# Designs tried in a protein design run: designed miniproteins, single chains, continued (3). Part 61

Each design is a single chain, and the fold is of that chain. pLDDT is the mean over its residues in the fold that is shown.

## One batch from the design tools (miniprotein)

Design m10230
Fold by ESMFold2-Fast:
Structure m10230 (fold): chain A 77 residues (1-77)
Amino acid sequence: MAETVAEIAEKLAQAAERFVPGEDGKRIAELARSAAEHARQGNFDKAAELFREMADVAEKSGNIALAEAARTLADGL
């Protein structure tokens, strides 16, 4: 489970770097990768918090699909 969440988070990070310009894309990718690392360590509460922060950044930048994906990952932990 944790590794699958980390794999999905890495794909979302790559999507953010490719499709979200500037600092917002970088921030979303950083949050996704940080959440993935915490999930791998079994720190699911921290991973969920980081995915929710990622969702907030994605929503504010107009990337609703990325925000929904991040919330789904947080809720699954």
Scores: mean pLDDT 83

Design m10231
Fold by ESMFold2-Fast:
Structure m10231 (fold): chain A 65 residues (1-65)
Amino acid sequence: MKGLYKLTATRRSPRAGPTDLELAEGEERIAEVLEEVNETTVKVRLLDTGEEYLVDKTFVEMERL
């Protein structure tokens, strides 16, 4: 699953979210997917900062660019 993606946070309540990437509900970020860690977790690099984070796909929508 390598490529550029738009990430949109869909969280509305306190629950287990992305472990290393914190987004406000409805916040959008552009990221490059570097690695699929498991079925629900991907490692991404944010395009604007170049920083790498783990993202839980259950709590974000991912749209390929």
Scores: mean pLDDT 70

Design m10232
Fold by ESMFold2-Fast:
Structure m10232 (fold): chain A 55 residues (1-55)
Amino acid sequence: MSEEEKEALIEIIASVAKEVPFTEEARKQALEGLVETYGLSEEEAEEIIKEGEAG
C-alpha cells in the first residue's frame, strides 16, 4: 500500500469521525472493512483509524 493511499484512507476516516463520534462498534467495523477490502494487517488498519480519529 502506498503512503498516498494510506493518507487518503486516513482523511476519509477523519471526515466520518468529525461528523459522528466513533463508537467502539463503528471503529471495529471500520477496522474489519480495511482488513477485508485492502488486505491490511490489523495493526495497519488500527493505525489508519487511530490517525483518522486524531484528525
Scores: mean pLDDT 74

Design m10233
Fold by ESMFold2-Fast:
Structure m10233 (fold): chain A 73 residues (1-73)
Amino acid sequence: KSKLAAKLAAIGIAMIAEDAELVLELAKELSEELGNPEIAKLGERLAEALRAGDREEAKRLFKELVEKVEEAL
């Protein structure tokens, strides 16, 4: 549980750093740990929003990612 929260926090930090590659890698790891491929798909969309500079879309996708992780716990 705490390790999953740490990965979510790391994704949040990567978003602030605009590190789309790190967001993709962390979302993939989280998806594999939870067995939910939708988490990896959300990570891909989040990385695309970051590359596009769409901060509002990135925040929306991060919220959805957090909700999916919480549902899987």
Scores: mean pLDDT 81

Design m10234
Fold by ESMFold2-Fast:
Structure m10234 (fold): chain A 80 residues (1-80)
Amino acid sequence: SETDILTALRNGDESKKEEVLEALEKNLEKAKELNNEEAIKLYEEAIKLVEEKKYEEAAKKYLEGEIEIGIKELEEAVLK
């Protein structure tokens, strides 16, 4: 879940690093399927920050990407 990814990132839990990276890669693929350029950039930055062990910064970028996707999904839902 999104809460589990955030918790792992905020705690700097390196034992969860592979699970977090897999989840971020799935979110990146979703953003690419949606052609959401801003979300793509944010998830790519989050992945890079996890690899650099900058977990708090990665959590921030992950949240920004989730917000970007959520705004776009809300806009599309209102128009349908």
Scores: mean pLDDT 79

Design m10235
Fold by ESMFold2-Fast:
Structure m10235 (fold): chain A 81 residues (1-81)
Amino acid sequence: KLEEGIRYLQKGDFEKAVKYFEEAVKENPSAEAYAFLGMAYLKLGEIDKAIEWARKGLELDPENPLARYVLEQAEKKKKEL
């Protein structure tokens, strides 16, 4: 499910990426799964959700590079809105 989510993210199908990452999070919650879910929401322009999921990823692993990246980008966009 995480791999399927990444495949859809790479294809630009962000709605399907969210679906598969939500399933990945429910089956095996990990910093990586939370970070990818945040990235997919960021790509959809769902800034508040991107922040929420990136923060959850950082609670599990404060050093996760993807979660840090998603949080930084989403917070920057929120300030510009």
Scores: mean pLDDT 84

Design m10236
Fold by ESMFold2-Fast:
Structure m10236 (fold): chain A 68 residues (1-68)
Amino acid sequence: MEEIEKLLEELRASPHPLARAAAHELSKITDPEEAIRAAENAARAFEQEGDPALAALFRKLAELIRKL
C-alpha cells in the first residue's frame, strides 16, 4: 500500500501534465482491476508518445496493484 502511494505521489510531482492528471484519476479508482487497466493504458500511451521512463513507472504501478 505505502509503495503504491509513494509512486502515485512521484507521478503527481511529474513535470508532465498528463502524467499528473493520470495519477490523480488513478487515485480515485477503488476497483483494483479498473486501476490496473488504467495504469497499463497510461503506460502504453506514454511509451507511444516517446516517454519510456513514465511508461515504466505506470507499468510498475499496475504490478504493485496486482500484488495486493
Scores: mean pLDDT 80

Design m10237
Fold by ESMFold2-Fast:
Structure m10237 (fold): chain A 95 residues (1-95)
Amino acid sequence: GAMAEAAKAAKQRELEREFVEESRKIYDTYRKKIEDALKKGASQEEIDKIRTEFYKELLKVAERYLKKAQELGVSPEFIERLKKDIEYLKKIIEK
């Protein structure tokens, strides 16, 4: 019924919002780490290590939310987007 569909849509929106918030915190954290490293005269190799750690942390969050979305049976479009993001992040980390 309409109320059950509305409740499912609300849970889906909450999950997507939490994913965006956790991803944003990782972006903010690693932006600061790179800025601090650059201020201390870090080498390109040190910056590249921080960037690799950043992509690995994004991958962990994407994989966790993919599992959660699949378990909750929410948005096929969100699941498909997460799968593509995970594939892309894995390719970046392998380089």
Scores: mean pLDDT 84

Design m10238
Fold by ESMFold2-Fast:
Structure m10238 (fold): chain A 74 residues (1-74)
Amino acid sequence: SAARRQRFLEALRAAGEAAEAAVEAVRDIKDPEEREKKLRETVEKVTSKLEDEEEREFAFNLAYFIASTELDID
């Protein structure tokens, strides 16, 4: 359905935005523990705008995965 597709696309956009914001927020943090904390906080902040709980969980997990992968290859 169009509504289901729209919600999925919103979750994907939120995940991308959250991942980009998280990578930027932790770029200059050298301490692994502080980096992890800041990454999680940034992802949660950006994905919190999604109204549907399942969409938020999906977007959070996807964003976290993308950001973690990006940071590991720096």
Scores: mean pLDDT 81

Design m10239
Fold by ESMFold2-Fast:
Structure m10239 (fold): chain A 85 residues (1-85)
Amino acid sequence: KEELREKAKELLKKGEEAYRKGDYETAIELYTRAAELALQAGDLELYERAMRNLARALGKIYGEEYGEEILAALEEYVERLKAAA
């Protein structure tokens, strides 16, 4: 559990570094992996953070409209998970 969370945090940090350098393609890959591991670890806060950063990076390549669509889907999904006890 903690091992997956630590790995997700490491990938998120590497993704943030790639994003800062303008390497949005690498950032997307790293954020996607971070989100997957965060979800497996049951860390919804880390998952939300990774997905929000992913949406931002996707918006840089595919346009802000696409990023907004991903953020809206994320909000619905996270609210549903929180409501499920």
Scores: mean pLDDT 79

Design m10240
Fold by ESMFold2-Fast:
Structure m10240 (fold): chain A 67 residues (1-67)
Amino acid sequence: KKKKLEELKREVTRLAKKADLEDQQLAIKAIEAVDNGDLKKAEEYTKKIKNKEVREAVEKLIETAKE
């Protein structure tokens, strides 16, 4: 579980670096919200992400955190 979460965080960060700065900031905030256990906040940040790949990666991170 911990390794899977860290892997998904790295994937989100990797994909976000290829997106614009706004999506990078939203992805970082979503990861921070997941780390704080605030999955509702993480979902709110994720909805604002324009890049489909980044948004889907964050959604997968949130779903894994719910397990």
Scores: mean pLDDT 82

Design m10241
Fold by ESMFold2-Fast:
Structure m10241 (fold): chain A 63 residues (1-63)
Amino acid sequence: MPSPETGEYVREAVEYAWELDKLGDTDTANKIIQQASDAGAADDVEKAKKVAEEAKKKLEEKK
């Protein structure tokens, strides 16, 4: 079971990925979801945080 902190970053990354998919960037969204899933399974809070931050940056670039 991932720590609550890892779970929060995974959730955040997935939410940003869903927004990217809405903007037509399905390939990037799928990549982010896979990376978030991998970080969550490993309970790697630093990786989960990085995935969430990268997802947010990609979403900001699409605005």
Scores: mean pLDDT 80

Design m10242
Fold by ESMFold2-Fast:
Structure m10242 (fold): chain A 70 residues (1-70)
Amino acid sequence: GAQRALNNAKTAEEKGYYETAIDGYLEAARLDPSKAAEFYENIAKAYEKLGDTEKAQEYRSKAEQLRAEA
């Protein structure tokens, strides 16, 4: 479920496996859209760790849009 995907993503992030963490957060967002804003923020941070500032900005914007609609 979404919690398992989230836990796997957090574990990957702790180990520095940012690409695996991003995949886990994306899966969690698909399984629990109500928390997608939080997961997109975590994806943005992981992209920043990878040096992909463009993708990081994209996911921050997605998270902000979802929070503004709430």
Scores: mean pLDDT 84

Design m10243
Fold by ESMFold2-Fast:
Structure m10243 (fold): chain A 70 residues (1-70)
Amino acid sequence: ALDAEAREFYAKQPSPEEAREFVERLAREEIERLLAEGRLTPEQAAALLEGLRNGTATAEQEALLSHLTE
């Protein structure tokens, strides 16, 4: 489960760089899963992935992910 993996990772006290890479990987996997389930359009998925790649995800993109993962 996403929460269990995140808790285990942070319990190991990762570096800020490792924490950033871990969060980016999990967010990518979640976006791909939501796209595969039809919960995101290809356009929404592309915008979210672009934001992650550039490190500039907007508050709207983060809110969309939060809403869809609840």
Scores: mean pLDDT 67

Design m10244
Fold by ESMFold2-Fast:
Structure m10244 (fold): chain A 70 residues (1-70)
Amino acid sequence: TEEELIEEFKKKAKELIEKVKTASHEEAVKLFDEFKKYAAEIAEKLSTEARKKLAEIYYETLEEINDIVS
């Protein structure tokens, strides 16, 4: 279901943030690229309303990663 996809995405976002904290720059770039591709893939499977929720999670995750690497 869309609910399950959103919850899985939240879990992966949290895992990404934890991994980036201990990753090298090269590893962090690769991890984020994989996450970005995954987000795009999941978005194609979602309704407009569910995509808004996905975008909120994606944006929050992006801000946290930028704070870590900046």
Scores: mean pLDDT 81

Design m10245
Fold by ESMFold2-Fast:
Structure m10245 (fold): chain A 58 residues (1-58)
Amino acid sequence: GKIAELIKDAKPLDKPEVTIPKGTKVEVLEDIDDEYVKAKIISSGSVVILKKEVLKFL
């Protein structure tokens, strides 16, 4: 998938109790809709739902 980096701290839609820090690299697995993607955090392997607006594609 495409590699992206978080441009700000973000709370996943599916895990709002967790904060993912700015600078975290993710692999985009799937587009869910116009606003959200399903992405894998590269360092942990965890899959989360993130807003496209918090991502910078590398």
Scores: mean pLDDT 83

Design m10246
Fold by ESMFold2-Fast:
Structure m10246 (fold): chain A 87 residues (1-87)
Amino acid sequence: AKENLEKGIEYYKQDDYLKALEYFRKAIEEDPNLAEAYELMGDIYEKLDNYEMAIVFYEKALELDPTNPRIQERLERVKKKLEEKKS
């Protein structure tokens, strides 16, 4: 989990979102309670304008870390963007 999370973060910083998603998926397969991986997957889908998928991953991150204000803020932001995009 840790090695795959670290590799995912490295690719995320390089804007290689496809590889980042691959390594984050491997991280959550090893540790399904890894809220940070779900949060970062949500960030990637938001950057790709896939707001529906971003919401799915942010909601999962929030289930694992329900008091995290950063995840709550990101979820609200993406829900607003989804409403604007559908208009």
Scores: mean pLDDT 82

Design m10247
Fold by ESMFold2-Fast:
Structure m10247 (fold): chain A 60 residues (1-60)
Amino acid sequence: MKVLRARFEDVTRLTGAALRLIGDFPEARVRVEGDELIVETEDDPEKVAEIEALLEEFSK
């Protein structure tokens, strides 16, 4: 299991990222902890890379 997290300064962007993750990766466990989005997923390099890219895109 892989755990990814990203910090967001904008709640709107955090919400957008969470909704996108729930839609595109339904098997991933998504949770919010303050201003951080935490994603637990299988240790699949392709899925991890896609989720990481999505988090990077929304967190900037």
Scores: mean pLDDT 81

Design m10248
Fold by ESMFold2-Fast:
Structure m10248 (fold): chain A 58 residues (1-58)
Amino acid sequence: MKEAEELIEEGVEAAFEKKYEEAAEKLEKAAEIYEELGEKEKAEGLREAAERLREIGK
């Protein structure tokens, strides 16, 4: 969905600006949208990416 794709783009941009917590939040919101669409593997990948970003920002 366009909303989930936009959130992924915003998350990537935030990560580039070293705003890792904001980037992780955006990827988690995108994961929720994919979960609702039944794309559970895509949602899991996005949650893993968000976790990695939080590790970097720690």
Scores: mean pLDDT 81

Design m10250
Fold by ESMFold2-Fast:
Structure m10250 (fold): chain A 64 residues (1-64)
Amino acid sequence: VSEEEFERDVLVALGEMYLAIGNLDEKRGDKEGAAESYRKAADYFRQAGETDLANEAEKKADEL
């Protein structure tokens, strides 16, 4: 496994973590916290090259 593959796996995991946090914040009515977490998720997914996941996370933030 290359260093680049390991870095991508870590970035995807961070993106998924922030996506989950954003979803929980949204369910609790914390729209500002949810938007911040969704934007962080999008950033990590984008760094990982996961453009579709990044776009979905960004869309979730924009819809709040």
Scores: mean pLDDT 83

Design m10251
Fold by ESMFold2-Fast:
Structure m10251 (fold): chain A 84 residues (1-84)
Amino acid sequence: SAAEKVRRALEEARRRIEEAAREAERAGAEEAAAKLRRLVEEAEEAAERAEEIVREAGGDADAVVAQIEANARAAEAYARAAIA
């Protein structure tokens, strides 16, 4: 389903951002790690609301997934910049 596709994308994004948070923690970038931890919580909450998110997007799961993937890439880039 559309909601299942979005939920899977959010679960994958959560895992990626969580790994980025752990890398930031290991590097001593505490502020960046805290921000990434908040993004993990947001992704978990969004996964629970996947059906509502799809409805709000007019049923366009592909557009929602693309945005989720873009957000995950931005979070990873933020972590890399904070560690450097």
Scores: mean pLDDT 88

Design m10252
Fold by ESMFold2-Fast:
Structure m10252 (fold): chain A 82 residues (1-82)
Amino acid sequence: MYVLKLTVEVPEDKVDEFIEDIKKLAKEVGALSVEIERLDDTTLKITVTFENEEKLLEFLRELAKLLKKYDAKVLSVEVEKL
């Protein structure tokens, strides 16, 4: 099992659309759980849990595209193997 912890800054006008796309992506790759905490108007803390490394890598590939699409900035990223 793998846990991805991500803190991102997203333009305020794009935050809600970004959250919906992250939830959709997590569902499409078959993540075990997704938790999104809004820290302020532009900052999100995202925790996604995956059964295996293959699903984590699939999520990361598509996440890179979403980050570019929304002009999002990565503030921190952590990956834990459980």
Scores: mean pLDDT 88

Design m10253
Fold by ESMFold2-Fast:
Structure m10253 (fold): chain A 65 residues (1-65)
Amino acid sequence: SIRDALAAALVEALRAAGVPVDAAALRQMLSTLSDEQAIALARWEAAHLPAEAAARVEATVARLE
């Protein structure tokens, strides 16, 4: 699903940026959102990450749109 792909991309990007992430909690949170809300959240998170980590999230969003 779109939410599962976004969760995987966010976990990978956050870990690559050295940010601690609870993958299970993130997936649970995203599961409560619509696809549009999940994409908006992923973009908001990417805006607060280093450029290389943000680029990975944006590439995943582009593939899902």
Scores: mean pLDDT 79

Design m10254
Fold by ESMFold2-Fast:
Structure m10254 (fold): chain A 84 residues (1-84)
Amino acid sequence: IIVGDSPEAKALAEGLRRGGREVVVLPEFDYEKLKELIDRHKPKEVYFFLPEIDEKAVQELAKEYPDVEFYSMIPGKGLQRIEA
C-alpha cells in the first residue's frame, strides 16, 4: 500500500506493478481507511509519501501491525523504516 499522490509515490506504484506485485494507492492519509486496506489486503509493506506525517498515528499502526513494514519518504534522506 502506498499513501500519497506525489510523482515519487506514482513511480514506486508503477515499478511494483511492473514487477507483478499488487499495489493499492491511498492518495491522502486516512487512518481508518488505511487500517481497512491493511486488514483486507495483508500487505508486506506500506509506504508514506506525504509532506507532513502524523508520526504518533503511524507508530500506533506499526505497533498494531508488527508483520507489516512501514516506510516514510523523508526529503533528503529517502525511504526510512518506521519502527513500532
Scores: mean pLDDT 72

Design m10255
Fold by ESMFold2-Fast:
Structure m10255 (fold): chain A 69 residues (1-69)
Amino acid sequence: MLDEEAKEKAIEEIEKIDPELAKKIREALENKDWLEVLKQLELYAAKVNNKTISDEEIEAKIAKLKASQ
């Protein structure tokens, strides 16, 4: 499993940039909703790179990850 300390630090860094996004990631982690965690991480990556990403593009990426299981 990933180091819990590393996860905490990652969420804190996200919270500095977008507190609402960090909140959604924490809620998804509590609910074991890994698909929602992936969705929020994709949004964070787009925001850090100063790019916009549509909900449709996120859904397509999640669908590809599901298909590659």
Scores: mean pLDDT 70

Design m10256
Fold by ESMFold2-Fast:
Structure m10256 (fold): chain A 67 residues (1-67)
Amino acid sequence: SKEELIEKAEELLKEGIELAKQGKYREAGDKMREAIRLAEEAGDKEKAEEFRKQVEETEKEVLRSIL
């Protein structure tokens, strides 16, 4: 169902953010892309955009930490 796809996407996004904070960028990127894909498959454009913004915020936070 749409709700199940969004729930899984939110879990994957959370895992990806934690992996990025640990410096595991490849695994983080894989999970974040999967999360956005599931939100898109659910047809929830607003949730997909929210997830993209959270990914961008995480990327900026990581860049600030390594600069």
Scores: mean pLDDT 82

Design m10257
Fold by ESMFold2-Fast:
Structure m10257 (fold): chain A 59 residues (1-59)
Amino acid sequence: MLEKIIEAVRKVLADPELLTEIQNAPNAQEAAKIIKERFPELGLSEEELVQAAEILMNL
């Protein structure tokens, strides 16, 4: 669980344009959709996607 969330956060932090897109999302649910579309290979659950989005939006 945590390992996948950390990997998603790490990948977004390596992409400044993607980080900006996520931080400008109106809520964590919309930010989670962006993460899912960019990293479908990570196999994150909806809960894990929202947690990753919340971490990134509060940086």
Scores: mean pLDDT 81

Design m10258
Fold by ESMFold2-Fast:
Structure m10258 (fold): chain A 72 residues (1-72)
Amino acid sequence: NAAAERLRQAAQSARDVGMEPVAKGLEAHADALEAGKTPQQVIDEAVRAAKEAGASDSEINIVKLTVQAALA
């Protein structure tokens, strides 16, 4: 899955610059896509993972925008 692979690469880049909550959100997005979950479930799982990792509002917005772009 090319979209999931790009998300995993983006997650690694986020982690490399210290944005761990964003990385966790993007990894959850990739995992949900590979599991064949619906777009709504993918968004919900990515946002939940980021929040559980302590994401700020701006970090949650980054995750949401990345999910939206990948699902468009």
Scores: mean pLDDT 81

Design m10260
Fold by ESMFold2-Fast:
Structure m10260 (fold): chain A 67 residues (1-67)
Amino acid sequence: SLLETLLERAKELGVLSGEEVAEIAQSQKLTDEEWEEASTGLVAGLEKTGASPTEVTPEAVEAGIEA
């Protein structure tokens, strides 16, 4: 899934920028439905952890997967 891919990349780099998140999402060739589910989860994870959309942490992505 997109969130699992984002989690792996965030763990490698320590943090993902909004541009890096967008590039990864584009590479996954998601359907509109898959993107809606993934983006909703990511937003929930960011809100739960207090992370910025410009500094997406592994903890924020992991919280999004749980949501």
Scores: mean pLDDT 78

Design m10261
Fold by ESMFold2-Fast:
Structure m10261 (fold): chain A 76 residues (1-76)
Amino acid sequence: SVVAEAREAAARARELAAGFPPEYQAALDAALERVVEAARALDEALAAGDEEAAREAALALAQAVAEAGRVIDAGR
């Protein structure tokens, strides 16, 4: 499922950032949580067979991933 892949990716990102300052860890965790939540919404829309909701959820997931990338970039 998309949410399972998102959780795995988030866990890897957290491990790679384990030595970073606490404030960076908090910002990264919040951004990764948004990615996981967006992935869950996509899985739910797909399970419901709602193609329009799935399209909107996929766009929200793409936006959440882009936001997480911006947090990582800004944390440098």
Scores: mean pLDDT 80

Design m10262
Fold by ESMFold2-Fast:
Structure m10262 (fold): chain A 69 residues (1-69)
Amino acid sequence: SKEEIREKIEKAKEAYEKGDYVTAAEYYEEAARLAEEEGDLRTAKSLYKLAGEFYKKAGDYERAEELYK
């Protein structure tokens, strides 16, 4: 649901505030998958891009590259 997507985004922001870039990226990726499952492809693409940016901040360039497709 949109509520679940919002919860994941909130958890991602909490992780980011703690400096946990990997956990933030993982929550944004989960939110993106939920949006994709609901057919909200525009929101999913934006969230995948955001997850990729946080993976890059964490030094995980391979996972980041995968999410920009």
Scores: mean pLDDT 84

Design m10263
Fold by ESMFold2-Fast:
Structure m10263 (fold): chain A 57 residues (1-57)
Amino acid sequence: RRDAILAAAERLFREKGSAATLRDIAEAAGVSVGTLYSHFPSKAALEAAVLRRVVLA
């Protein structure tokens, strides 16, 4: 789920910053790396989505 990926990414970026990997985020969200890429084509796209989520909150 897109929201589960965003929640996992927000947490991991908070804990590890730029050291957080797409694999770590996929594991935390309970999805495959391929599923993560189907929602976010790059780590930069995922970072932008997390920043938008934080700014809107």
Scores: mean pLDDT 76

Design m10264
Fold by ESMFold2-Fast:
Structure m10264 (fold): chain A 70 residues (1-70)
Amino acid sequence: SMAELQARIEREQRIVELSKEADKYIEEFKKTGNKEKLEKARDLYVEALTLRGYSREEAERIVDEWLKRR
């Protein structure tokens, strides 16, 4: 249906926006060492993964693994 297609498009757009914002906070963290930026990036990545269908717990685990590799 049109409503289902529109909802998918809006969800994908929000995922992209959240990920781009999180990437900006990661870059700020790399430049400044400000842990608050890292925490903001974590929250945004977690929200992006939950929108993709991961549970909150799974999303947090995945993001924490990504952040540990840095």
Scores: mean pLDDT 87

Design m10265
Fold by ESMFold2-Fast:
Structure m10265 (fold): chain A 79 residues (1-79)
Amino acid sequence: AEGVAELLERAVKATDPSKQAAYLTAAAIGAIGEILENPEKRDEVIEAMEKAVQRAKAEGSNPDNVAAAERIVEELKKL
């Protein structure tokens, strides 16, 4: 949970679009993998990622990066 939340936070705070895309993709793939291996942790993983996005948003991160991260969290909630 912490690892994927950290990747998502790095994606939201990234100033380089290529790094933002890489971290965003890594966070999504990592979260899917963790949820599939440990379904009991689904809500914990999602909550950790949501908190990371909201913290970065409160710290003044780029709104487009925040929106992209929020969309990934929303998709994970459908698992």
Scores: mean pLDDT 81

Design m10266
Fold by ESMFold2-Fast:
Structure m10266 (fold): chain A 97 residues (1-97)
Amino acid sequence: MEEEKEELLKKAVEHLTKALKDGNPQHVREAAKYIVKLLELGYETEADILLAFLEIMRVLNKDNPELVAEIDRAIELVEKYRRGEITPEQALAELDA
């Protein structure tokens, strides 16, 4: 379980770092899937750190509207899951669409 947490964190950070470097919105979508999985496992603090990273990325990439839109969508889906409005399976399906 700890090994799963570390791997999910590593994968989320890897995808966010790629998005920051190349501006590709697909990396944000992949990172959001790992945030949802962390929340499903109860790792709220780790998920909050990754959400803060997305907010920082939004500010740094204000001139990339496609990336900003994907960041906003990712944050919205994660917050909907947190409020119990959608299941983790629904959140993951939306991120795959």
Scores: mean pLDDT 82

